# Designed miniproteins, single chains, continued (4): the designs that were tried, part 12

Each design is a single chain, and the fold is of that chain. pLDDT is the mean over its residues in the fold that is shown.

## One batch from the design tools (miniprotein)

Design m12387
Fold by ESMFold2-Fast:
Structure m12387 (fold): chain A 98 residues (1-98)
Amino acid sequence: LSEEEELEIDASLSRVAGSDAYQVALPKGDPRREPLIEYLKKQGLEYTELEVGDKTVIGAGPTQELAREAALALAEWLRTYPELQAKYGPSGSYADKL
């Protein structure tokens, strides 16, 4: 990955408040998933994937438990506020920056 691509991927990750963990939601089959997973592995981060409706939720952090907690937190937030799932799709504000 180029430095520019790494910065774009980093900018698309949301840091979990009070934690060194990150979270993101992508549509199922989104081509950005593979580069994101590769980036996380290169950074030495653990990651977890969860399915929420038509979305894949990815949590990442220095430990598998933190990665899982980040993924679950975003997944529960999206389930509680289903209208916000649209904002995390291809037309979502963070997705438009990928």
Scores: mean pLDDT 66

Design m12388
Fold by ESMFold2-Fast:
Structure m12388 (fold): chain A 101 residues (1-101)
Amino acid sequence: NAADEAIKNMPEDDLKALEEAVRRAFRGEDASVTLTRSDITPEQVLLVIERLATEYLAEIVDVRVETSADGKTTTITVDFRLIFDEEGKVSRLTVTLVKSE
């Protein structure tokens, strides 16, 4: 599937930074990460988040994607709920994609 290839083609440092932010959100903390590579797409970021959510049994409650007026910044906001948390606490991950032009 194209999704598996997109995840494998994400640069290792960017993938690691994204995974760390996702893990912090799964601990119930609001987390943020900024990715500056022009070849990283919002779709690729969402595929990584969906795979990690499945692995950690976290429910994706909400996804919002917003692009700045100049088209240079895309902000992806994902809200998670941990399935094993009786209180159903929601944590937020914000991923900011910045294009060099």
Scores: mean pLDDT 76

Design m12389
Fold by ESMFold2-Fast:
Structure m12389 (fold): chain A 66 residues (1-66)
Amino acid sequence: VEEAAREAAARAAAFLSETLGRRVEAEVTVDGDRITVRVRSEASPGQAAQAAAEIRAAVEKAVAEA
């Protein structure tokens, strides 16, 4: 589960880095049913928030499928 979550976050962050032309990094911690996603980006606050939401959605989907 944790590995699937990290892989999904890394893939989403890489895609968003290419799409936004900005560096986007994600760190994922899984503790039972609790998923914490931290996103680091040099983008604007709005773009950073959108990136965080997209990465969280990808992680939640990967965890549900695992």
Scores: mean pLDDT 73

Design m12390
Fold by ESMFold2-Fast:
Structure m12390 (fold): chain A 65 residues (1-65)
Amino acid sequence: DKINKLKEEIDKLIEEAKRLHAETQRRVAALSDPEEKARVTAEGYERLSKIGEEIIKKDNEIEKL
């Protein structure tokens, strides 16, 4: 039960990461200013990194069970 819930949460985080990546790419493509493109890209990667950390944390919880 707990393992299945953690796996579902990981799957949801993976889907969120895919959507965030696509959104970041669309936002960057809409911009003309190189500095603004860099900022939006950095923000997207920072958010993706945080999602990745949450996935690792949940995966580690599964290992401990």
Scores: mean pLDDT 84

Design m12391
Fold by ESMFold2-Fast:
Structure m12391 (fold): chain A 65 residues (1-65)
Amino acid sequence: MSSELAALAAEAVAEGDGQKLIEALERALKSGSPDAINSAGGAASDSMMGGGPGGKYLAESSRKG
């Protein structure tokens, strides 16, 4: 469900784990829910502004999107 995927993405961001965040985004894509994708992307953007290693890794991935 979209709220569950958003929670997983937020947890990954809090841990600074870019790989875990990517897994959460992949689950959002498989669900076909734009709300879940947008929520996960928002959490990732917040982490990037906070300046964590996971945020930097995700920024590089998002540049290709």
Scores: mean pLDDT 61

Design m12392
Fold by ESMFold2-Fast:
Structure m12392 (fold): chain A 97 residues (1-97)
Amino acid sequence: MKLDEVLAELEKRYTPEQAAGLRALAESLKKYFTDEQVAKILRLIDEAEELYRKARETGNEDYLKKAQEIRKAIDEAVSLAEKGAPQEEIDKVLDKA
């Protein structure tokens, strides 16, 4: 899916302020990542936020652990991109999440 399509889908589920934050984040990430990688990162952020919500509503620690693992994978991908790692290595980290 194109980055524009991912942003449009997220804007339907977030407030205008949160959607503006996601657009700003996407523009920032484009400096280090391809549009396809940025789309993957935005989807992972959305998945982590949904898991944090489920953890708060249910008290189930497994949702919290899953959300933390996704956030760790995003942080690792950002670190790799900042170091100039190959796109293939970055994609492997994002695909594992």
Scores: mean pLDDT 81

Design m12393
Fold by ESMFold2-Fast:
Structure m12393 (fold): chain A 86 residues (1-86)
Amino acid sequence: SMNEEVAKLTAELKAAAEELIAAANAPEKPSLEEQRRLFERLQRLVNQLGALDKASKQAVLDAVGKELIEETTRIGTELAREIYAA
């Protein structure tokens, strides 16, 4: 059901975002390969979010929360620059 898809995607996005943020802020950064895998996981979930109808997409965004989305976007953009410059 749509509600089940929204709940699952919300949980997966939160988990992926928190893992990416933790990896980016770790004292010893993970390997570039692991950072790339985390980034690609997040990109796949964001693409899945973009495929949802407007109401379901808004429900996921509200449940994830604006602060986590903004922080993840900032860190993800910085990480992408590092990955693609290597």
Scores: mean pLDDT 82

Design m12394
Fold by ESMFold2-Fast:
Structure m12394 (fold): chain A 91 residues (1-91)
Amino acid sequence: MTEEEREEYLKRAIEKIPPLAKEATEYDKKKGGYDFEALRDALLSGKAVDELPKGPVPSEEQYIELLVELLAKQAGLSEEEKKEILEEVLK
């Protein structure tokens, strides 16, 4: 992947984060809430998500943070780059 391809990929991925977080939150409101920490741990560790403990409906901000963490892991972003993306998306 070239530097230009990485920049374009990140730009497109970042643009998709807010609508994906909103869709996930709207879906959860219809289906009921679950333990967001369990979901985050499973996704970040690369484990299959079988069944999640019940909990409150995760917020849009919680999904944005999770999606940014997943993008950072996939694209090999630093903690600083991840923080900058999170601040941009939440504004």
Scores: mean pLDDT 75

Design m12395
Fold by ESMFold2-Fast:
Structure m12395 (fold): chain A 80 residues (1-80)
Amino acid sequence: SAEQAERDTQIRKLQIQRAKLSEEMSELNKEAAKYRKKVEELGPVDTEGIEMAKQLEEKRKEVEEKINELDAQVSALEAT
């Protein structure tokens, strides 16, 4: 049906968005690891490195929440 085709199109678009967010997460992981290593080398006096690592982890949590929202939307569409 046209309704099923529209739902399938929406699911596909959401899956593409999820893939992009997963790629963004991968890049944030790499950058966070870089700052964590810097903190390990400089110790607790590296307040900038600690703050940057914290900000990157907060961004990762935000991206994870967006991925979870997309997954929930896909599940809702698949249930209809």
Scores: mean pLDDT 83

Design m12396
Fold by ESMFold2-Fast:
Structure m12396 (fold): chain A 100 residues (1-100)
Amino acid sequence: PSQEELDRDVAFALALISLAVTKIAVENGADPEEIARDLKRHVERIKELAAQVLSPEEAARLTKAIDEHLKQALENLEKGDREGAIQSLDALGDEVARAA
């Protein structure tokens, strides 16, 4: 593998870790507004990575899946539905892992 491929793989691994940390924050009852802010930042970074390293078709597919799961996660956080938020975060993580 090239250094660029290694750096990309590390970036996707860190993205998955960021989503896992967000899930732990939800489980521990962290402030929903802080969780929403951090989640939006992590998602923006993942979309940036996808645009740089994936094919246009793969990037478009991942972006669509991310937007759908992000919307569900944010709605569940606003409603105080921790279980629903966790499910949405797991689905988002699965899509990122599949693209990596």
Scores: mean pLDDT 84

Design m12397
Fold by ESMFold2-Fast:
Structure m12397 (fold): chain A 88 residues (1-88)
Amino acid sequence: AEEERRKEELEQAEKEFEEMLENYEETLEKIEEAIKNESNPHVLEELELVKKTLEELKKAKKENNKEKFKEIVKKFVEELRKRREAVQ
């Protein structure tokens, strides 16, 4: 059950990042605007993590490296989980 849930989270995250990469410039501008307007440090850290991950994924896609793309998404999902667990 937990392994299936992790697989679904990874597949969903991969789809969302692929869609963000198709609209890379617009998505990046929205994230940067959100960062400027956000005062909550936890939300700021999450937005910065999304921005960094998106930039790394853009490079991996340009290199046509599917394995690196998947590793970057997996790392993002794991970091996001750790941050949510650290809150309680």
Scores: mean pLDDT 79

Design m12398
Fold by ESMFold2-Fast:
Structure m12398 (fold): chain A 78 residues (1-78)
Amino acid sequence: KAEEIAKLAKSGKEEDKKKAEELAAELARQGNSETVAEALKLAEDDPEAFKVVGKGVEKGLKEADGATAARVLETLSK
C-alpha cells in the first residue's frame, strides 16, 4: 500500500495525486504509522510527491484522536 501511494503521488496526474493524498490521510487517521512512514520514505526523492503524501498525512492526523496522532508523529520524528 505504501508503494501504491508513492506511485500515485509521483504520477503527475491530478486525479492520482488526489487518490494518494486521500489514501495517506486514511492510513494516518487509522494510526498505521509504519505504512505512513514507508510511503513518505518512498516519496523522499520527489519533492512534489513528498508534498502530496505529507498533505494527506496532515489531513488524516487532524481527523485522528490525540493518542493516535501522537503515535504517528512520534514514528515520523525518528
Scores: mean pLDDT 79

Design m12399
Fold by ESMFold2-Fast:
Structure m12399 (fold): chain A 65 residues (1-65)
Amino acid sequence: TDVDRFTRRRNDFVSNVTNMRSDRHGNMMNSTSMDDVDNVNDNYRTDMTPYYDDYTGVMNRMSDS
């Protein structure tokens, strides 16, 4: 069902976001300059975009149902 698909996508999104936040925190703690910080933030945003797009797609289908 769309609900089951939404739940799976939501759980995957939450898990991926949690793991990426943890990785970002570790990378930030190892950063030695502002350029390193900017690079970590840019990589985090780039990596997050596909997950937001997938999540938004599921939400749009749910709203149409």
Scores: mean pLDDT 69

Design m12400
Fold by ESMFold2-Fast:
Structure m12400 (fold): chain A 100 residues (1-100)
Amino acid sequence: EEEEKLRLAKEYIREVAKNFGVELSDEEIEYLARLIVEGKVDEAIKLFSEKAREVGGEETAKRAENLIKQIADYVKGKKTITRSRLENGRWVVEEEVVEE
């Protein structure tokens, strides 16, 4: 559903912004999430990358661009399934990317 996609996009954008030290208002997060859900990924990349460049320069902007692309892929039906199991007292994590 569209509301579910918006919620996921907003959560990922918050996490990415926090990791880069980019300050975004709730309205800016919602706007970026809507751009991604509507398929306007290039516009979302431009806006977020400009803010990321201000905080961490060109390398941070390039990383931000790649993360926005990943968020768009996840929202458009690429799902990562994470499975964990315990072997010899250690957690083994397996990730599977499902496209739909």
Scores: mean pLDDT 69

Design m12401
Fold by ESMFold2-Fast:
Structure m12401 (fold): chain A 96 residues (1-96)
Amino acid sequence: SLEERRRDILTAVDQLAAEARRHGAPEVLSLLAEMFEAIANGDIEKARELLDKAMARLPPELAERVRAFGDYAIELAKRGETELVRDAAQRLREAA
């Protein structure tokens, strides 16, 4: 359901935020929020640039998870579920 997908994506955001803080990279949360906003607005070129910047600041394991999450958000936007992507961006901004 939409409610289940929203809960799952927000839970994933919360876990990612906690891991970024643990690795001393809380500024990555602002980059990820901007990335998700770019995805929701259809600016995939900007989203990819922001993803690359975020990944460069994270350990490889966490960078891989961020890449997968970004790819998932792009697929959600392609399906017209841009509000879920915006919800994720807002949660990331609040976590930053």
Scores: mean pLDDT 83

Design m12402
Fold by ESMFold2-Fast:
Structure m12402 (fold): chain A 80 residues (1-80)
Amino acid sequence: MAEEAVELYYKYMTIPGLLSHSEAIGVLEDLGVSKEEAVKLINKYSTGGNYLSAKELLDILLEAGVLSEEEAEEARRRLG
């Protein structure tokens, strides 16, 4: 799962180090999170900007149960 999350991050990312909310929804839906849950989690973790950091995306994936804490740490190392 960590590898798949990292691959989807780079697939959707158009600005280095940042995902737009629509790009983050695409990552989350491809990982099996519903659009409704994805929007809810993005609103919870977004700091009021138009973009999510890699850290905010990993926090969302942890709360959604897509990644374990160990898998999120591995993904964080791969994302830099």
Scores: mean pLDDT 79

Design m12403
Fold by ESMFold2-Fast:
Structure m12403 (fold): chain A 79 residues (1-79)
Amino acid sequence: SASLKEQVKAGLKRIDELKERIKKLLEEGKISPLEASKMMFRLTAIRTTLYLAEKTNNQKELELAQQDIEAIEKEIEKL
């Protein structure tokens, strides 16, 4: 199994990939500027949770951050 640090790094990469997907959706007119801004804010909050999970060695906070990333991924897939 991957270490907590490796899982945090993977989560941060997923956030960066989601930010690029949101930018592309905004450019294509598939999402409003307001909805894009809301999703970007949520991703910034999740990034903070990932950093706190790494600093505190907290597996539960990591799992919650991963669930929040999956929720945004599913919302984007429905667009």
Scores: mean pLDDT 90

Design m12404
Fold by ESMFold2-Fast:
Structure m12404 (fold): chain A 100 residues (1-100)
Amino acid sequence: MSPQERAIKALEEQIAAARELLARETDPATRAALRGLITVLEIAKHELKTNEFSNEELIKMLESLIAWLEGFPALSPELAALLAATIATLREVLAEIKAE
């Protein structure tokens, strides 16, 4: 699996986790935050599916996405856990790409 394909798979898995949390979330503010998170992850996935990225371009994209996620408001313990898991997964993909 290419680094770009691994990044797409990671985003697909995190989008699925975010959608599952949204389905059971009742707080309006947390639901709005989850919809925003899903939108940004879907845009990142779309960019990766529609364009060929060099390893350098992919690193820059993932670093920007991680930085954005680190600033995202952790409005609930479940959202905080989802954000931490998403950041960890993207950092693992980033580390694998940087090791090349």
Scores: mean pLDDT 87

Design m12405
Fold by ESMFold2-Fast:
Structure m12405 (fold): chain A 95 residues (1-95)
Amino acid sequence: SAAAQAAAQYLEDVLLPRLQALLPQIQAALPPEKFAAFWKEMQTLLREIGQAIAAGDLAAAADHLDRLAALAESYGQTELAAAFRDAAAFIRSLV
């Protein structure tokens, strides 16, 4: 669907570059063990988001992005949490 394509495009062109730009500061802010745990959980949720978008389940994709925002907040990463919430709001605007 056009909505699923728009969601995938936003993830690739906006969210992932924003995540990549924030990654060095997150690595500097967190102890290595905490960063490893955070990265593992984030990778799992990002995979689930990609699968939900591919399936056309934009509601599930937005819910997983809210879970990523809550995860980022729990690790003190407020700027990253805002990026995930912006992405969830964008995807919900497509439905």
Scores: mean pLDDT 89

Design m12406
Fold by ESMFold2-Fast:
Parts: C-alpha cells; structure tokens; sequence
Structure m12406 (fold): chain A 90 residues (1-90)
C-alpha cells in the first residue's frame, strides 16, 4: 500500500533502499539521482549555491506532483524522501 511504502521510505537504512522504494512509487531514476545530489551538496553550499539548490528542490517537487497526478500524494512522497535523505546524509 502507499502507507507502507511511505513508512519504508522514511525508515530506509541506505540510499539503495531509498532508491528502490522511490522507484516502486513511480519516481524515475533520473529524478531520484537529482534529489539525492541536492541533499549531498546542501550541507557545504554557500549562499548562492543554496539558493540554486532550493530552486532545484522546488522543480523536483513539481515534477513528482506531475508524475503522481495528486498534490497530497506528491507532498507525502516529497516529505518522506526529504526526511530520509536528511537522516542518511547527515
């Protein structure tokens, strides 16, 4: 179910597991790679790069929304993935 996949996503123990769950949710590999790269770059970004990364995150959110076709589902996927990425890459 969607609920089970979102819980697994939040609790993912590796980037490989996170990628597998996002693929099961219908998110393309290219978008997953871009999402991961933003969180990897975030902690060391200067002010100008942080602004650029924030705009890229907004674009990723909109692309997820377009792919899943439902705003609430897209928001839940984006939040679960962001939570997991913050935890895994801290």
Amino acid sequence: SLEELLEQLRNSKSLDELREILEKLGIPQELIDEFVEIFERGPSADAAEAKELALKLEEIYRRIEEIVGDEKTAERIFEAASFALTRLLS
Scores: mean pLDDT 87

Design m12407
Fold by ESMFold2-Fast:
Structure m12407 (fold): chain A 90 residues (1-90)
Amino acid sequence: SKEELKKKVNELIEKYGRSQEIKDLFNKVIDTKPIRPGDEEGIVKEIEEMLKNATEEQIIRALNDLLSYTGPEPITALDVRSAINVYGFK
């Protein structure tokens, strides 16, 4: 469920000591964007890699990219990975 995904993501944000801004942006993505059914575990994994390895600025850019997404398909784990890779890691 979105509620369980949101709980797991907030626990990871606390674990990696990330800012309130990142917490607010993640909660906004989960609340406003459709999530692909059955992809929640993959999304959590990609989010943990992002929180572990990316800078605050890279994470904020990736989250704003996900928030700007207007496509008809729900967000997948690949979309999360693509967002950070385009604006974060080379």
Scores: mean pLDDT 78

Design m12408
Fold by ESMFold2-Fast:
Structure m12408 (fold): chain A 71 residues (1-71)
Amino acid sequence: ADREAARAQVELLRKTHGLKTVEELADFAIERRVSPGVLELIAEEAEKQGLHDLAKRMRTAAEEVRRSLEA
């Protein structure tokens, strides 16, 4: 499932690049233009931690990436 794949990708990024916080994950994911599913998952975690502005930024980035994939 897309969400399971996105979760696996998040864990791979954390492990490979030593990303410890949701903010570090978010900055890395936006910079690397990762899949919309990964961006959405990071937005959910930011929302759970009360980081509403970050969550909104991540959802906007996910929509932008998703829109660019519509060919």
Scores: mean pLDDT 78

Design m12409
Fold by ESMFold2-Fast:
Formats: sequence, structure tokens, C-alpha cells
Structure m12409 (fold): chain A 81 residues (1-81)
Amino acid sequence: DPEKVKELQIEAAGDIARMITETLAKNPELIEASIENMEKYEVFGAPKIGIDTAIEMLKKGIFDPEKIAEKARERMAKELK
């Protein structure tokens, strides 16, 4: 079912962004090094949207995992249209 696949991709992007943000919010001293390492990842689709969204929001000083997860889901949903 193509629609179910889209929903799974949207949730995956959000989950990845949340996990990254939650981990770095607990360990703020690792933010700079983690961003540098994540920018080296060759990823596609939901993982790419999740990582890119987390990096962008962290660079803006936004550390709310749920807000960042919501933005990643929105971006993935738009990408799939």
C-alpha cells in the first residue's frame, strides 16, 4: 500500500530527528562534533530529511525534540507530494 509506505517514511523522519535532538540535548558538549559527523553521512529519503531537519534546528539553537520531530514529519510529507 503506497499510502502506508508514505506514513512509515514520515514517521521514520520524525523518529530520527527526535532521537538525534534528544541525545544532543542531554549532551550539549557533543553538538558541534555530532553535526560535523552527521553532515558526512550519505543517506537518502526519510533518514536524510530527519538528519537535515535536526541539524538545521540545532544550528538555530532549537533543542525541542518533539518540535523538531514534527518539522521533520512535515518536511517528509511535503517531499512525498
Scores: mean pLDDT 81

Design m12410
Fold by ESMFold2-Fast:
Structure m12410 (fold): chain A 104 residues (1-104)
Amino acid sequence: DDRAVQILEDMVKESMEHIRELAEQGKLREASLEAGVLAGVLQIFWSVMAPYLSKEALERVIGILERTLKELKELGEKYNITHPDFYLALEDLELLIEELRRRA
């Protein structure tokens, strides 16, 4: 469980850094697509893995995802991102958090 949480944390950190760099460069469409890829990968992975996580590991995963959602929302506001792919990514992540909370 600790290894799965660490892999998630590392993956999210790398993806968020890339999304931030793209947004800083004015590549808002590319940032939006990358956010969508991140949300999709997280949704597929954790829908499969959630039944195998301890309650403590699941709560840590939810915490990471909630922080990621907050950071993406703040990034969208800071750079005035209006691309539909970005908001679909936020929706997918919110739905994933809700699903995992029902299992916690």
Scores: mean pLDDT 85

Design m12411
Fold by ESMFold2-Fast:
Structure m12411 (fold): chain A 59 residues (1-59)
Amino acid sequence: MPSLEQINEYFRRMADLNSDYIARLQKASPSDHDALREEYQAKVDALLAEFRAQLGAAQ
C-alpha cells in the first residue's frame, strides 16, 4: 500500500502537471489544444502507471 509520503508526492506531481498544462494552454494557439491535451493525458497516465507499479511491486 502507498505511504502518506508517496500519496503526497503523487498529488504534488499531479498539481505540477496540471499547472504546466494550464500555463501552456494560455500561451498556445487553439489548433494546438488537442495536442497539448493528449500530451497532458500521456503524462498523467505515465505517473499513474508508475504509482500503480510501486503498489504491485510491494506485494
Scores: mean pLDDT 78

Design m12412
Fold by ESMFold2-Fast:
Structure m12412 (fold): chain A 64 residues (1-64)
Amino acid sequence: SDGERAARAAAEAAGENHGAAASAGSQWLTKGGPDGVAEGAYRAGLGEGDEEGARRAQEAAKKA
């Protein structure tokens, strides 16, 4: 599904931003869709103090 593809892309792009990667999986399962994955990954990534990693995960999810 589009949500699954977005979650994989976000997790891969997150790299060492573990919050963004973990959130991507959760958003795919419960919120669905690329927009949900992108928003969740970004917010969780910011919580880790890594704005660049958060943005990478968000953009990867949107492009998937």
Scores: mean pLDDT 69

Design m12413
Fold by ESMFold2-Fast:
Structure m12413 (fold): chain A 100 residues (1-100)
Amino acid sequence: SSEKKAELQKLIDGLENLIKELDKLIEEARRYGVPEEVLKELEKVKEEAIKLKNELQKALSNYDKLTDEELKKIKEKYFELENRALRVMLRARRLIAEKE
């Protein structure tokens, strides 16, 4: 349905924005000498966001076959990843602020 297609596109757009923000933050965090542990966590959530985006793009190509239950699970994965990304991003931003 057009609604499922629109919802998937919204999630893909959200992941693209998250990946761009993570990329910028990783560059800034490296510049300010944020600990390697935090840099690795940022890189890991970025990789997970890229993988999920690729999975969602595949689901979008087959949206007519996507069940409501499958869409629900995709949304749950998206929000879990977003939550984890926001936590590590906040940690990195605080560490950068301490170095400013």
Scores: mean pLDDT 88

Design m12414
Fold by ESMFold2-Fast:
Structure m12414 (fold): chain A 77 residues (1-77)
Amino acid sequence: MSFQLTPEQTALLRQQIQAVLAMLDAAPIPQLTPEENAALRRQLERSLALLDQGRAGDAYDDLMGFLAELRARLEAA
């Protein structure tokens, strides 16, 4: 079965995603390429859509997988 977030965890995840999207709208992350900044924006928008569908566990797993790959790439650079 899919992992399930509590309502409090879901609200915190939504708030964090919205905050990062607002930051990306203001300025790109300088450690990321333009393509990586665009991919991060798309991932965050997808995660918000999943949260809106009540699929909080899927949103969390998808986002965390993306961020782990992005972090590994940054640490390798």
Scores: mean pLDDT 79

Design m12415
Fold by ESMFold2-Fast:
Structure m12415 (fold): chain A 88 residues (1-88)
Amino acid sequence: DPAGERILAALREYLGKIFPELLEDLSRFRQHGLFQSVREKAEEVAKTLPDDADALIQAIRDAVEGKKPPIYLFAAIVKALELYPDLR
């Protein structure tokens, strides 16, 4: 899926050097300690995000660059995993 590949490329670009363990197994993202501390808020924010790969990529970028609160990074990953459960 080209949309799923674009999201994965954005995650590798922005997170690979910060959280390489998340990229090795995105299916374990929900078990990551950093996510667990903000899970409820991330899931609430994820419901406000559109079902669109370009919008999710923009949310990841904006959060990493400090243009949006860090919660948007986790929310975008939650939404991406809901739309593309095969992300690895």
Scores: mean pLDDT 72

Design m12416
Fold by ESMFold2-Fast:
Structure m12416 (fold): chain A 79 residues (1-79)
Amino acid sequence: MSLDELPPEFLARLRAQLEASFSAEERAEIAGMPPLPEEVENEIIARLKELADAGKHRVLDIPAELLGPTFHLLQRRYP
């Protein structure tokens, strides 16, 4: 599944909310993470698609443990 299937406005808004949720130090740590395993990337993309389809556009709708991986994926795919 591709992030290109999601609305650009949804991804931009989510990225901005995630960026605001992390300190500068946390953002640097996340940016330095290695590429996520394909299985984890696919799980995140599937979750984001489900949220978009349900009309949920808030960082609160993402499980806390996936916030960092989601931000890393968005930074890598949409720099």
Scores: mean pLDDT 73

Design m12417
Fold by ESMFold2-Fast:
Structure m12417 (fold): chain A 94 residues (1-94)
Amino acid sequence: SEIEEQKKRAREISLKAGHPEEEIKKTIELEVRGREKGLEAVSKAKVDDKDAVEQGEYYDPALGRYVRLGLDKELVEELEAFERELREEYEKVL
């Protein structure tokens, strides 16, 4: 349950930052919703987008960048490492 693990991690980071529980829930919901929309977009991609779909890339207009969807183990590890770095930076400020 990758989504469940991501929810727990996001909650943990937000709690350390002193955010209210309602804001934590809202942020987690937005992240999950964004990921679900990304998966839907990839599944609906046309033949002309096949190369991007095969690479697990989806362009998110709200973020203004390509987002990788989590079948590539190396990218999952990179995202986890990046989240760890962000957490360490937050701990330095707190």
Scores: mean pLDDT 52

Design m12418
Fold by ESMFold2-Fast:
Structure m12418 (fold): chain A 81 residues (1-81)
Amino acid sequence: TKEEYLAKAKEAEAAGDKEQAAYYYYQAYLVDYPGASGPFNIVKGASPEYVEKLWRELAGKVQEHFKTNIPLDDFVNGIKA
């Protein structure tokens, strides 16, 4: 459930595992927004820079939604897992 993912996210955040916390925040986010799966669909011909931009935009939305202090780069790495 969303609550189970949020509990795991907070546990990981308290333990200093920012990427694991970001992963669980993303899983909690997907419960409310199942369409926010990010650029897992390969856009043929898309540059690595464009794909990275989409990941950062997704990570930013999740971070803002839960109002976390996890750095954006750690959030991006966590949600790519």
Scores: mean pLDDT 76

Design m12419
Fold by ESMFold2-Fast:
Structure m12419 (fold): chain A 67 residues (1-67)
Amino acid sequence: KVEEFIKEAEKWLEEVRADPRVPESLRDTFEEAVQKLIEIAKKDPSKVEEIRKLFETLREHLRRLVE
């Protein structure tokens, strides 16, 4: 479960880095936020479902900011 989340989060960060609509400063901010979520999930796997919800919220925020 944690491994699946980490894979999904890392893949999304690669997509963000490749998206020319995302300014560098915004990309850096979201990358830092997602990396913190990955670290928390690694330290406390029991919270992976809560962390996944936060990750989904971050994805939705970025989508709204670039549209």
Scores: mean pLDDT 81

Design m12420
Fold by ESMFold2-Fast:
Structure m12420 (fold): chain A 96 residues (1-96)
Amino acid sequence: SLEERVTRILDRVLAAMGFTPTEEDRARAIQLARTKSKEQLLKEYGILILEGSSTRDRAVVLAALLANGGTAEEIIKLVGPRFEEEIKAFFEEIGV
């Protein structure tokens, strides 16, 4: 199910960032994945990165984005080449 996919991705993303997932994080990620398109989530994620939003908030939006078919390549293109190595290493760690 979409819920199971979002939960698996979120748990991996947060673990890679050194955080324990909460039920609030899972509920937020599932709601985002159900209510927003990949394109909307990609734009929202880019705004969170540019504004220096919390790691946890970024993780929740990222999990919803990935569950809706978002890719490392799309994220690298969005945030620019200076983050390419960091994003690639992170995606290898989360195993999505």
Scores: mean pLDDT 83

